# Designed miniproteins, single chains: the designs that were tried, part 92

Each design is a single chain, and the fold is of that chain. pLDDT is the mean over its residues in the fold that is shown.

## One batch from the design tools (miniprotein)

Design m3205
Fold by ESMFold2-Fast:
Structure m3205 (fold): chain A 60 residues (1-60)
Amino acid sequence: HMTLEEARYEVAKALAKASEGLPQEERDKLMDEVVSILEKNKDDPEKAYEEALRKIEEFK
């Protein structure tokens, strides 16, 4: 149900919001892991979105 563009937008939005609520060390770690997930799953935007969002939720 997600387009590539929408998936990336939602991930970026969730990451920005989560980063605002996290201490510096956790924010850096989350950012790095989410970027890694997006890079690894560039061919599967839905999977990239799902895994990145799940990772963000785990940090909450």
Scores: mean pLDDT 76

Design m3206
Fold by ESMFold2-Fast:
Structure m3206 (fold): chain A 80 residues (1-80)
Amino acid sequence: STADVIAALRARADAELAAAKALKDALIAQGKEEQAALVLDVHGMAIEAEVLVEGRRARLPEADLEALLADVRARLAALR
């Protein structure tokens, strides 16, 4: 179902965001602030691209895809 696809994409995005945060935090703890910023930029782009590609491939309603992207973008911004 559409709800199952959204739940699966959200769970994947949650895991990827958690991994990006952990790596960013570890780099900051090592004094590698430029590398931490790069990790957020690169992983952020990859997460957004995955949501767009997989969401469109699964033929998600545009409103659901926009809501999922808005959530991912807000959470990425909170990590900066």
Scores: mean pLDDT 86

Design m3207
Fold by ESMFold2-Fast:
Structure m3207 (fold): chain A 90 residues (1-90)
Amino acid sequence: SSRVEELRRRLYELSKKAAELLKKEGGDKDVIDGVEGISKAAEDGLLTEDSARGMSKKLEYYLKTYKVSEESKKLIRDAIRYADELAREL
């Protein structure tokens, strides 16, 4: 559906921006690799309800566990919102 494609595109854009910002900030490698993996999965369109739900949980874990900038937090929080909405639509 066009809604699923829009949500996937927004998740891709936000996670890509977050990964790029985290790299510039010298963020934790595990967080960078995880966020970049989410971006690639969204780009490839290989998303299921379970994978979208897992991405949301993984991003929430990163925000709880790792110190990231407020700018990176905002991008990641927006990515969580789109991953959650995508999981409801899949």
Scores: mean pLDDT 85

Design m3208
Fold by ESMFold2-Fast:
Structure m3208 (fold): chain A 108 residues (1-108)
Amino acid sequence: VELPAEVRRLMTEEGLSPEDAFARALAAAAGLGGSLEFARAFLAGMLTGDTAAFIEALRLAAEEGDDESVALIAQSAVAMGADPEALREEARRLGAEAAVAAIEAALA
Protein backbone atom coordinates (compact mmCIF):
# COMPACT_ATOMS: atom_id res chain seq x y z
CA VAL A 1 0.00 0.00 0.00
CA GLU A 2 1.28 3.48 -0.89
CA LEU A 3 1.37 5.23 2.48
CA PRO A 4 0.34 8.80 1.40
CA ALA A 5 -2.59 7.49 -0.69
CA GLU A 6 -3.82 5.27 2.15
CA VAL A 7 -3.59 8.15 4.68
CA ARG A 8 -5.69 10.34 2.32
CA ARG A 9 -8.25 7.54 1.85
CA LEU A 10 -8.62 6.96 5.60
CA MET A 11 -9.09 10.70 6.24
CA THR A 12 -11.56 11.19 3.36
CA GLU A 13 -13.57 7.94 3.41
CA GLU A 14 -13.42 6.91 7.09
CA GLY A 15 -13.19 10.38 8.67
CA LEU A 16 -10.02 9.68 10.66
CA SER A 17 -7.79 12.50 11.92
CA PRO A 18 -4.41 12.90 10.14
CA GLU A 19 -2.58 11.25 13.06
CA ASP A 20 -5.04 8.33 13.31
CA ALA A 21 -4.99 7.87 9.52
CA PHE A 22 -1.18 7.79 9.59
CA ALA A 23 -1.18 5.28 12.48
CA ARG A 24 -3.59 2.98 10.58
CA ALA A 25 -1.64 3.29 7.32
CA LEU A 26 1.69 2.59 9.04
CA ALA A 27 0.30 -0.49 10.83
CA ALA A 28 -1.14 -1.77 7.53
CA ALA A 29 2.19 -1.18 5.73
CA ALA A 30 3.90 -3.27 8.45
CA GLY A 31 1.41 -6.10 7.82
CA LEU A 32 -0.52 -5.47 11.05
CA GLY A 33 -4.30 -5.48 11.37
CA GLY A 34 -6.43 -4.69 14.37
CA SER A 35 -8.08 -1.73 16.02
CA LEU A 36 -7.28 1.98 15.77
CA GLU A 37 -6.26 1.87 19.45
CA PHE A 38 -3.70 -0.81 18.56
CA ALA A 39 -2.44 1.24 15.58
CA ARG A 40 -1.96 4.32 17.81
CA ALA A 41 0.05 2.35 20.41
CA PHE A 42 2.25 0.78 17.71
CA LEU A 43 2.92 4.17 16.09
CA ALA A 44 3.86 5.69 19.48
CA GLY A 45 6.31 2.83 20.09
CA MET A 46 7.85 3.08 16.62
CA LEU A 47 8.36 6.85 16.96
CA THR A 48 9.71 6.88 20.54
CA GLY A 49 11.06 3.41 21.38
CA ASP A 50 8.84 3.62 24.49
CA THR A 51 8.52 0.17 26.10
CA ALA A 52 5.11 1.04 27.58
CA ALA A 53 3.67 1.90 24.13
CA PHE A 54 4.87 -1.45 22.72
CA ILE A 55 3.45 -3.30 25.76
CA GLU A 56 0.05 -1.68 25.07
CA ALA A 57 0.22 -2.68 21.37
CA LEU A 58 1.22 -6.22 22.40
CA ARG A 59 -1.69 -6.47 24.87
CA LEU A 60 -4.20 -5.30 22.24
CA ALA A 61 -2.89 -7.72 19.58
CA ALA A 62 -2.95 -10.60 22.12
CA GLU A 63 -6.58 -9.77 23.02
CA GLU A 64 -7.47 -10.11 19.31
CA GLY A 65 -5.67 -13.49 19.09
CA ASP A 66 -3.40 -12.27 16.26
CA ASP A 67 -0.21 -14.31 16.83
CA GLU A 68 1.48 -12.86 13.71
CA SER A 69 0.96 -9.25 14.89
CA VAL A 70 2.02 -10.23 18.42
CA ALA A 71 5.33 -11.67 17.14
CA LEU A 72 5.95 -8.70 14.79
CA ILE A 73 5.29 -6.15 17.58
CA ALA A 74 7.77 -7.99 19.85
CA GLN A 75 10.43 -8.01 17.11
CA SER A 76 9.84 -4.31 16.28
CA ALA A 77 10.01 -3.33 19.97
CA VAL A 78 13.37 -5.05 20.49
CA ALA A 79 14.71 -3.49 17.26
CA MET A 80 13.60 -0.01 18.47
CA GLY A 81 15.45 -0.43 21.77
CA ALA A 82 12.53 -1.24 24.08
CA ASP A 83 13.26 -3.21 27.27
CA PRO A 84 13.21 -6.89 26.21
CA GLU A 85 12.77 -8.18 29.78
CA ALA A 86 9.70 -6.00 30.39
CA LEU A 87 8.26 -7.13 27.03
CA ARG A 88 8.94 -10.81 27.79
CA GLU A 89 7.36 -10.53 31.27
CA GLU A 90 4.20 -8.93 29.84
CA ALA A 91 4.04 -11.49 26.99
CA ARG A 92 4.19 -14.33 29.54
CA ARG A 93 1.50 -12.65 31.68
CA LEU A 94 -0.75 -12.47 28.57
CA GLY A 95 0.01 -16.09 27.57
CA ALA A 96 1.34 -14.79 24.24
CA GLU A 97 3.78 -17.63 23.45
CA ALA A 98 4.50 -16.28 19.93
CA ALA A 99 5.72 -12.98 21.44
CA VAL A 100 7.88 -14.76 24.05
CA ALA A 101 9.49 -16.88 21.30
CA ALA A 102 10.05 -13.80 19.09
CA ILE A 103 11.70 -11.82 21.92
CA GLU A 104 13.97 -14.75 22.86
CA ALA A 105 14.95 -15.20 19.19
CA ALA A 106 15.73 -11.45 18.88
CA LEU A 107 17.97 -11.64 21.98
CA ALA A 108 19.88 -14.73 20.76
Scores: mean pLDDT 75

Design m3209
Fold by ESMFold2-Fast:
Structure m3209 (fold): chain A 69 residues (1-69)
Amino acid sequence: SAHEAEFQKSLATLRALMEKAGFSQAEIDEILELARQLNDPELVEQAGVMVLTGASAAEVIAFLRRRLA
């Protein structure tokens, strides 16, 4: 589906941005798992913007955890 394709593209982009930012594999895995649980490409894109603008892994994790309530 278009939503599924968009979501997978957003996850791939987020992974690349986190790798470029120097996040550890454990941090990347945790963030991607949270992103998959949310299943929202808009939230994944917002997380990507946070990484691009210098947010730490802890800040991204906190952002995503707040949306899982």
Scores: mean pLDDT 86

Design m3210
Fold by ESMFold2-Fast:
Structure m3210 (fold): chain A 72 residues (1-72)
Amino acid sequence: SIMDQIKRQVLKLAADGEIYLTERMIERGKLTKEQRDQMIKSLETIREELLKMGDHETAKKVEKFIKELKKI
C-alpha cells in the first residue's frame, strides 16, 4: 500500500540519517565506547525494522556500518 511505501521511506531516511550523523561525530571527535555501543544498539533495532518492512538493501548497509563501528 501507499502507507507501507511511506513507512519504508521514513525508516530508510532514519537509517541513512543516523549513519550520516555517526560518521560526522567520528570525523569531529573520537566516540566514547558507551556512545558507540548505544549507536550499535540503535542501528540493530533499525536494521530489524528494515528487514520486517522488506528493505533488505538498506538493512545490509546498516549491518555493514555496525561491523565497521565494532572495529573502532
Scores: mean pLDDT 84

Design m3211
Fold by ESMFold2-Fast:
Structure m3211 (fold): chain A 84 residues (1-84)
Amino acid sequence: MKEEFEKAGRQAIEALRQAVEEMRKLLADPNATPEELRRAILQLHFLKAVADALSPYLSPEQQAEVERLKAEADRLIAEGEARL
């Protein structure tokens, strides 16, 4: 069970990292639709919640990575919402 939670934690961090990068690409695209932005914003909120839920099973360095990614996701969400 512990190893499964550690694996889930690593996967959650990677998923959040990928969603952050995808949001950056959408924000750089002048043709990004409001629907695409809303979906990306919802995905970031979901993945932030998953990473937070798994935080107790993460190492201190992984917890620091999650906090960094959450702060970046919040900034990108605000930028995306400003375009809606």
Scores: mean pLDDT 85

Design m3212
Fold by ESMFold2-Fast:
Structure m3212 (fold): chain A 87 residues (1-87)
Amino acid sequence: TALEDLRAFLARVRALAAELPLEEQEAIAADEEKAKELLRELVAAALAATDLSPEVREALEALVEAELAGDEAAAEAARARLKALAE
C-alpha cells in the first residue's frame, strides 16, 4: 500500500541520515542552503533505494522540491496527494 511504501521510504531516509559524516550533520545547523542541498541528495538516494509505487514517488518528489523552494501552494497539493494515497 502507499502507506507501507511511505514507511519504507522514511526508514531508508533515517538509515541514510545515520550514515552521514559528522561534518555534513554540522553543516545542516550552520548553513541553510547547504542543509537544503544535503536534504535533496539524501531524499534522492532514499527514493532510488526504495521500491515505491510511481504515484507515491511522484508525490514525494513534488513535496520535497516544493518545501525546499518555499512553494507553499505546491507543498500543500503534494501533501494532499500523499494523504489521499495513504488512505
Scores: mean pLDDT 71

Design m3213
Fold by ESMFold2-Fast:
Structure m3213 (fold): chain A 80 residues (1-80)
Amino acid sequence: EEDERLLEEAKKKIEEYVNKAKQAIESGDLKTAASYLHKVIDIAEEAVSRLSPEKAEQVRKLAAEATDEIIKGINKAYEK
């Protein structure tokens, strides 16, 4: 119940930060993109500390996918 709400809120925030990071990458603002990478990690750590083990694992997996996507976007921006 409360666990489901925390999981959905974490997912929503991670999605928001990924979208904002992508917009920053497209505009060439890699510093802002890196800031959102840190925000994804922060929200994931907070959620993991408050969730059940199985739901915490879902957040860790989502955060890993999100951070990988942001890092790949930043790397592609360096390719010109």
Scores: mean pLDDT 83

Design m3214
Fold by ESMFold2-Fast:
Structure m3214 (fold): chain A 63 residues (1-63)
Amino acid sequence: DSSVSVERALSLRYATGAAVFEELGRDDLAAELRAKATVPPLWDAAAQLDEDGKENLLETALK
């Protein structure tokens, strides 16, 4: 149970970071973070979020 939560938190963190770097024009860094995400659907979800949604994902992952 806890292991699944940790894995998802890390994947959300990588996905959120990738989306942020894409907005900054750092596609190279975004690609590296996407490659580190264990669950691909999480990176896609983060990329579709606005700034507020990305902050919510980071906050959830850091809890």
Scores: mean pLDDT 63

Design m3215
Fold by ESMFold2-Fast:
Structure m3215 (fold): chain A 70 residues (1-70)
Amino acid sequence: MKDEEYLKKAREYLEETNKLLREDGRTPLTQAEKDHIIDHLLKKNGPEGLMETAKEMKRLVERDIAERRE
């Protein structure tokens, strides 16, 4: 996958996480918080690591919401 595709997927995972948070009635990430996460993780872990971290964040939110539906 190209670096631009990893960055695009990371942004998509963060937006999907925000959608899940809004639907669950929780405070979504602000634009400043999303920008900070992207900048920090891109510099530390590179584009692939940024995408994997964003994907993991979404997965954790999905699991938390699913567990509450029991």
Scores: mean pLDDT 79

Design m3216
Fold by ESMFold2-Fast:
Structure m3216 (fold): chain A 114 residues (1-114)
Amino acid sequence: MIVLKESGGGTFPEGGSVTLTGTISGDKVALAGWFQEKPGEPMRLVAAITSSGKKYFGEEYKGRASISWDSAKQTLTLNLSNLKKEDTATYYFFALGEDKPIFALGEGVQLTVV
C-alpha cells in the first residue's frame, strides 16, 4: 500500500509563487506528481517525476513549474511560479506503484489565486 501526505495549498496573489510538498511511504513508486482538477474539466498533469529522475510537465506549466525529489526523505517538492487566476483549482498528489499497477491519489489541496 502506498501512503501519501500532501501540503502547501492556500490563497496566493496573481504573479506570485506557491510550493506544494508530498511525502510517500509504503510500497515502491515508479512515478509521482500532481494533477490539477477544476469543476467540469478533466484532470490535467501539472508535473511528475520518475524514480530515475525523469521529469514531465503539463503544457500550461512548462517554464513556470519545477519539481524535485529527495529520495532520502521520500519527499517531492513542486514549485509553481507566475501564478495565474486560472491556476485556482484543487491539486492532487499522486503516485504509481513500481511492481504493481497501483495508483494512489491524495486528498487534494485547494489553491486560490487572487
Scores: mean pLDDT 82

Design m3217
Fold by ESMFold2-Fast:
Structure m3217 (fold): chain A 116 residues (1-116)
Amino acid sequence: ADDLARARAAAARIEELLREGRFDEATALAEEVLPLFERLLTEALARVPKEQLLAVLPRVVSETPFVDPSLLPRIEAVLRASKNGRELMAALRTFLPLPVVTLLAVRLIEAARELA
């Protein structure tokens, strides 16, 4: 199975659930797909220099729904500090709801693939 296609499908469904106010269902789906996103982010961080990811991060944040743009400096700090997708997801979850973290994660994974 194409892991990226699965991540995109899950993120699209999570975004739909969030727009409908179905927060518990969005969170449940995000929990189910968390290991997939952790793995794909780990691969992205291994393949692309962090400075290239940081250069596209303002665009990624602006394109991610439900993220306050004022959080950009905190997201940058977390991306700089994180060694793998598990650390990145865990750190983002300290100030963003998990469904929103998955929407940010899929866009960052897609941006990393374009840069590689």
Scores: mean pLDDT 89

Design m3218
Fold by ESMFold2-Fast:
Structure m3218 (fold): chain A 78 residues (1-78)
Amino acid sequence: MEEILKEAQAAVAELQAALRERFASLPPERQARVLELAQRIDAAIQALLNAKNEAEAKAALEEVKATVREALALLAEK
């Protein structure tokens, strides 16, 4: 469980660093899409924190990681 939480925290920290560097420079349309993905990440983190077993936690972690990857790709688009 602790390793799963650590992976989720690391993924979120990477996204937060990218947001600090790039978010303000994005067009409004991409800013809106990034914010939508941030809401999905928040929901996945809530699912992770409320997970009752390792299988639920792993499923929530994979959703966090997938959504973070999508947001990072969007932040990298020109």
Scores: mean pLDDT 81

Design m3219
Fold by ESMFold2-Fast:
Structure m3219 (fold): chain A 75 residues (1-75)
Amino acid sequence: SEEEELAKKLQEKREKLKQQWLDSGSVSPESADKVADIVAIAMGKGLSEKSEEKRKKLIEEGIKAAKKLDEEVKK
């Protein structure tokens, strides 16, 4: 049940972030799902990491990957 609750929470955050990014124009419609997926994966990895320092790095790397993907699609 903890795994199910975590998966549901991550899915809800993913959908909310995707909608916020689309509404603000921060991502292209073509990349929105892929960007949201990358960030959701990074958040999931961050939540499983016990080291706060490593957790921050995993999330930052995910955000950088998402930004790179969005820029590539905007070309």
Scores: mean pLDDT 73

Design m3220
Fold by ESMFold2-Fast:
Structure m3220 (fold): chain A 89 residues (1-89)
Amino acid sequence: SHMEREERLREEMIRELQEAGYSEEEAEALVEAIFEGRRRLEAGEDVAAVVEELVRRGLLPAARVVAALAARRNRAEAEEMRALVERLA
């Protein structure tokens, strides 16, 4: 299901960030911010506004992923999100 795919992707991304040296709490916050940003982009919100809000919240790595995701929107989204998280690490 969609929810099961999203949960698996979130778990994988959290694991990758923890392997990169982020704490569990930091990894969870970054991944949630990435999924929130993606949902907002899908809802048609302005990319710059979404990215700037994430920066204001102190979630700079998530802001970078969301900005890169916006540039690559409409491709294999799950693969792109995971690969971008790996590049932040």
Scores: mean pLDDT 81

Design m3221
Fold by ESMFold2-Fast:
Structure m3221 (fold): chain A 88 residues (1-88)
Amino acid sequence: SMEAEVRAQIERQAESIRRLGRETELLRTTKPTAPLDELLAELARLKAQLDEMSATYGADIPEEVREEAIEISERYLVLAAQAIRQLL
């Protein structure tokens, strides 16, 4: 499932950060706002929306849809940082 794929990706990223002992400024300042499972479910939902936009429009995306995709992508990054932070 999309949720399982997102979970595996986030867990791999957290493990890499733990192994290397390296955190970015974003991870250092990030505070989780929800339980991990809730964050992963929301990440899966956002990824599904982005994948649907890519499937529908490809490279020829209308400006309004492009703006929405940027907002979704930014939210995905923030929630991904929160999920990774919980696994550190």
Scores: mean pLDDT 81

Design m3222
Fold by ESMFold2-Fast:
Structure m3222 (fold): chain A 75 residues (1-75)
Amino acid sequence: DRQTQLQGDNLSRQSQDLLQRTQDAARNGSVDDVQQNLQRSRDVTLQASQIPSVVVNVSNNTSQSLRLLQQALDS
């Protein structure tokens, strides 16, 4: 389905952008920004759960964001 492919591409781009923002926030020591971007990443992952072709990559990006939050909290 073309609509599903377009939605998947959009979610993949959003997921990658959110991971990048989370990495930037972690480098700046902003725990609040990391938490906000992680929450957005979880929402994107939930939407991607309906699209098997992208859900693995989106889920992996969200897991990386969670690890960044854990590292920021440990600091």
Scores: mean pLDDT 80

Design m3223
Fold by ESMFold2-Fast:
Structure m3223 (fold): chain A 74 residues (1-74)
Amino acid sequence: MLSEEEFDVEVEQALVLIEAAIVKKHGATKEDLPWLKRMKERAEEVIKRARELGLDTSPVEEAKKILDEAIKKL
């Protein structure tokens, strides 16, 4: 069973994955730029915490790449 901290990190990872999937499927506008930057920063923090807990970060790292590409296109 996941610890409380592991559970919180997994939930944060899932949220980043959902947002990245939405951006990949539907794209983003210039108005979304501040939100995209916040999501990217959150993804980086979550990846760091997940690695410290020994959790798989591969899906979130791919999600961060999607967010980076979306930002670069704006």
Scores: mean pLDDT 80

Design m3224
Fold by ESMFold2-Fast:
Structure m3224 (fold): chain A 68 residues (1-68)
Amino acid sequence: SMVERIREELLAAMRRVLALNPDMSREEVEAVIRQLISLAGARHPELPEADLEAIRREVLAEADRLLA
């Protein structure tokens, strides 16, 4: 599905950013996630806001897990 594809693309992008910047602050991580979600929403205006918010929370949880 489109939601699954976007979810995987954003997770992969966040993992790449963290691999290159393993000591990012929480504030820096949140800024990257805001940019990724903003761009995804602009490219896919047909996506429900609830789906974008769910993806945002999942990407943030993955970033938190990798930085712990």
Scores: mean pLDDT 86

Design m3225
Fold by ESMFold2-Fast:
Structure m3225 (fold): chain A 64 residues (1-64)
Amino acid sequence: MEEEDIQALRDAARRLLESYEKAKTEFKIPLSDFDREAYRLAKRILELIDQGKTLDEIVEELKK
């Protein structure tokens, strides 16, 4: 059950990072403070998934 949710979260986070990297590198569009925070959160989510954290642990870490 949780594995499917984690895979969906990983895919969403990866797509978000790809979108922001493309905007920054190819279009040179300055990211807003909100976009930078979203990028940082997406990157952190991927790190936590790679560390083997559960969905609940990821949510807890993001609240800090």
Scores: mean pLDDT 73

Design m3226
Fold by ESMFold2-Fast:
Structure m3226 (fold): chain A 69 residues (1-69)
Amino acid sequence: MLPKVPDWLVKEISKETGISQKTARKAAGLAQKLLHDEKKSEDETIREVSEKTGLSLKTARKILEIMNS
């Protein structure tokens, strides 16, 4: 029932972090699922996004900062 990650958010994440739009969409979608569907904390979400996407913890944190802006 949650809408897909908006294209503007994917582009902003890609621009700010240097990752591909495909990876940005996957990371943002996973973060949204963890935060909203699984009700995980921000720290748990950062760790799981990093682990499942292969991105650094710093990059995963930056993605959540962009999503929360």
Scores: mean pLDDT 79

Design m3227
Fold by ESMFold2-Fast:
Structure m3227 (fold): chain A 86 residues (1-86)
Amino acid sequence: MFPVEEGVEATDEVTREEVDELLEKLENQPYLDFELTLKLLDASIKLGDGEAIEKAIELLLKIAEQEGEDIEEVKKGIEVRIEYEK
């Protein structure tokens, strides 16, 4: 087991720059991608950045409204995911 590339990709140490880049990509695209926003949420939880987590949740709720999904079901899914990643 030789994690030579681990730490560079920062799977355990996510940087704010990576989170910010994901946010910019999602805002600049003509549509919001639910899957990409979930990845942002996961990265924000690993980083432990409350502001980034809040932004990811806000984007997920906007996507749910655009797709016509039930907001309460989406919120429950987010909470379960947060508890799992903690």
Scores: mean pLDDT 67

Design m3228
Fold by ESMFold2-Fast:
Structure m3228 (fold): chain A 66 residues (1-66)
Amino acid sequence: MIKGTIEGNKITISGLSEEQAKALLDYAKSKGYKASLDGTTVTIEVPEEEAKEVAKELGKFAYELL
């Protein structure tokens, strides 16, 4: 199950496959966000005021990769 958490300006998405995690990482970077990968967990840095909206967009994208 895909799980997203927000902590300040950081969005962490876990429960991904390796292919989903890499696709999400590449997508976030294509949007100009700073992103990193740890196993199958993707952490993305965005402006704190936009974090909730961006998390919804990224979560939707990750589910579409299923």
Scores: mean pLDDT 78

Design m3229
Fold by ESMFold2-Fast:
Structure m3229 (fold): chain A 91 residues (1-91)
Amino acid sequence: MVTKEADEVIKEAEEVLKRAQELSNKAKDNPTLKEMAERAKKLAEYAIKVAREGKETGDPVLVKMAKAGVEGAKNLVDWLEEQIKKREEEK
């Protein structure tokens, strides 16, 4: 059912968005890492928008597209979180 899948995508995207914002704040001493965290934030924000539209219109293609966007943003956030932690431990 499109509604259930959309709600799951929105929830996951909101969690990724929160993590991306925290990483952007932590990476303030590295412009490249900060920019990448902000890109992950934009991907999560767009995924929320697309998932909500898919839920409202009953379009399963929009929900699948949003899910792919969330997976991409999550992978980027996971990698950035690891890189930032490693840098902070070496200071």
Scores: mean pLDDT 81

Design m3230
Fold by ESMFold2-Fast:
Structure m3230 (fold): chain A 71 residues (1-71)
Amino acid sequence: MQKGKLLRIEPGTPRVIAEVDKVIEGGEILAEDGNAKYVIRDPKILKKDEKNNKYIVEGRIARAEFNGYEI
């Protein structure tokens, strides 16, 4: 599982946007934002940030935690 930065949660959906250094096919992303943690599956590349060599991905939330508790 790779780490990513949570950018936003899409309202009314189980989808999340995250920034990652690389996309691993079939891999899971752990995205953290303060006390919130999300395990993201099926990452789809939305955009490559050429300046920072980062990827902006959209995936589905497989698991969510806040302050160590599942949401």
Scores: mean pLDDT 74

Design m3231
Fold by ESMFold2-Fast:
Structure m3231 (fold): chain A 88 residues (1-88)
Amino acid sequence: MKKELAEVLRKLAEKFESVGTPLGREMAEFYRGAAERLEKAPEDQIPALVTAVMLLLTAYSIIAEENGDEEVKKAVEEAYKELRKVTL
């Protein structure tokens, strides 16, 4: 799971970077850092890290909605789908 989750986080970072907005770049930087942190984290800390990532996705979804950033909003929905595949 750890390796698969890190791969998903890197893929999400690439998607958010491809959006090209300031918010997308901020999210890309966060997900790259999360993937690196995950690879170094003990396995018992992975559920907490996943929870933190999901909570932050919710926060960014709200920010994107308020800013009218439709591309980040779409990327967030896709991120939820990808994360659910590896966390269920």
Scores: mean pLDDT 75

Design m3232
Fold by ESMFold2-Fast:
Structure m3232 (fold): chain A 68 residues (1-68)
Amino acid sequence: MSLEQKVLLTVNEIQKYIEENIDSPFSELMSKVKEILDSKGKEYGIPQSVVDALLRHAKDEYDELQRK
């Protein structure tokens, strides 16, 4: 599996978690998202810079869903 495919799977998992848990407190939701990112980053060998970018993406996704 390519790095791009691993990143895409990680993004999809995070987005699904946010959508399914949108009613959770922001701090709890983001804490869990960070755990998922840290875990998948280690398993897949994703560079820390990419993990940090995915965490920012998760925050942006949460903000967009809250505006709906």
Scores: mean pLDDT 78

Design m3233
Fold by ESMFold2-Fast:
Structure m3233 (fold): chain A 86 residues (1-86)
Amino acid sequence: MPPVLLRATVRTSATTQEQVDELAEQIERAARRVPGVLVVGATGDPERRTVEVLVIAEDEEAARRALEAMRRVPGVTGVDAELRTL
């Protein structure tokens, strides 16, 4: 299967920049633990209470596992995602 670019906007319950930064690190670690996943970056936005995550996955199944892993992080309230075949 061709590799997939996953762009995820992770919504959080965080109310401060420090909390968003901590969640960004936890979300990145959760995604990195998934086999076949390369995390390009994770950036917190405290004004929107979101974390933008960019992932290259070996296939759509790996991308799906990364999304599931990110959703399981405490403080994550939702994930919106876009997948593009590379």
Scores: mean pLDDT 85

Design m3234
Fold by ESMFold2-Fast:
Structure m3234 (fold): chain A 96 residues (1-96)
Amino acid sequence: EREKALKILEELKKDPSAEPFRYPPNPDSLFQKETKDPVSLDSIEAAKPKSLEELEKMIEKMVENAKLFPKDSPLVIEMEKMKEIFYKLLEEEKKK
């Protein structure tokens, strides 16, 4: 389970849609100012999710944080693309 979660996370981090979310937001960024508990792919990796369920929960927290922005913002659009790719990777791992 842990190895599958880390594999999904590494593949997700390679996708261009994940670029804004790979590292913790800059403290001066709008994302940091609107979000009291920011989550990045790097922080999820550091948390070492033990299962695919833990990884999914952490990704959903990141997605919920992005909903603080207008629906048509570039950040929200990229988050929706990253979410779609994440669930495709998750489904592929669940098949094994």
Scores: mean pLDDT 68

Design m3235
Fold by ESMFold2-Fast:
Structure m3235 (fold): chain A 87 residues (1-87)
Amino acid sequence: SEVDKLIEELNKLLEELKNAKSKEEAIKIIERSKEYFEKTVKDERFLTIAVYYLNEAKKAVEEGKLEVLENIVKAAIDLIKSLAAQK
């Protein structure tokens, strides 16, 4: 399903962010994922959630708050799962 693929891509993003060696690399990873979701996610509700949380993740990286990055991505996954369960 689109939801399962979106969750898989968000988990992959989290793993790539954990392996990022610089803020610049982490920002590029986030921006690449945002562009990918904007082109591939057809459900506007899931796209809005993904984009919102990716923007929050980028802000956290820019502010040096790497400790909240995992929580931001997990919050996105949890909200997407909850929304999908209502569909």
Scores: mean pLDDT 83

Design m3236
Fold by ESMFold2-Fast:
Structure m3236 (fold): chain A 97 residues (1-97)
Amino acid sequence: ASSLDVELAKKELPEQIREALDKLGLEDKEEVIELWEEAVKLAPELSVEIAGIAVFAKIHGIELSPEQLVELARRIAGRGLTEEELLELMRELKEKE
């Protein structure tokens, strides 16, 4: 992605996160956005993947650190994962601490 695409994603992704969580009736949307912002500081190039993982973790009640979000985003970048594969990777990261 170009640097312009990354900057655009940074402005639009918080609203997309809010909309996704709102449609699912989930609370604490600002907490998910804050987590995404901290993770994006570590890996700005993965902003879209980090947003998707943060929303998915919230849906499944999984608490992740910014560093764990970045690790998962790197593992999924360039490949499709099933919901089950993503959950397994999240569990692996939590067990390893």
Scores: mean pLDDT 71

Design m3237
Fold by ESMFold2-Fast:
Structure m3237 (fold): chain A 69 residues (1-69)
Amino acid sequence: SESEIARLIMAAAILATAAYLLGQKDVAEKVRELMDEAIRLYNEGKFDEAKKKVEEAIDLASKAIREAE
């Protein structure tokens, strides 16, 4: 659903911020790029593609947070 994708976008934004604060700035920038693409796809009504991009962003940010320090 649209609400589900919006929730995932918010989760990715929180994780990207955490990665940035933990010094993983390069990863945070890549996550932002994936999120910008996901938002574009969402606005085009391509919800399945948007969801995949957000999931990729969440995975990337989560890995960076685990590897921080």
Scores: mean pLDDT 80

Design m3238
Fold by ESMFold2-Fast:
Structure m3238 (fold): chain A 80 residues (1-80)
Amino acid sequence: DLDKEISEAMARMQLTVLKQAVSTKKVDPKDAAKGLENLSKLYEESGNYKKAELAKKASKELKEGKDPKEVVEKLLKELE
């Protein structure tokens, strides 16, 4: 339980850092997509499969050329 809470807290921190980066700087979409794939894996490891699926979908959208800021903002809204 504690390890799941730590993994989820780490995932939230990673997502916050990514949001800040895409909001204040021009970020490479491939780097952002890789960050979202890592985020998805952290959610899977913590048992948050729904959040993992959302992060994986966001990573795919970035690989398809969608704007990083829009993708991250949409993901944050879709995360409960």
Scores: mean pLDDT 75

Design m3239
Fold by ESMFold2-Fast:
Structure m3239 (fold): chain A 69 residues (1-69)
Amino acid sequence: MEELIEALRKAVEASKARDYETRERYERKAMELLKTLSEEEQKALLHELARQDVELAVAFHELLKRLKE
């Protein structure tokens, strides 16, 4: 869980810095970690992040959409 949140934070920071290579790397790491979670754990984490950090919640929601594609 902590590794997933840390990867998301680093991806968001890289995106703001326009470092798209670093962003892609951490997004891939976050996606692999996300795949280890059950659907219920994914939903619970999204709700928790929405209360704690809206920016991370948006980034997480974008990863969930890509996972469903």
Scores: mean pLDDT 80

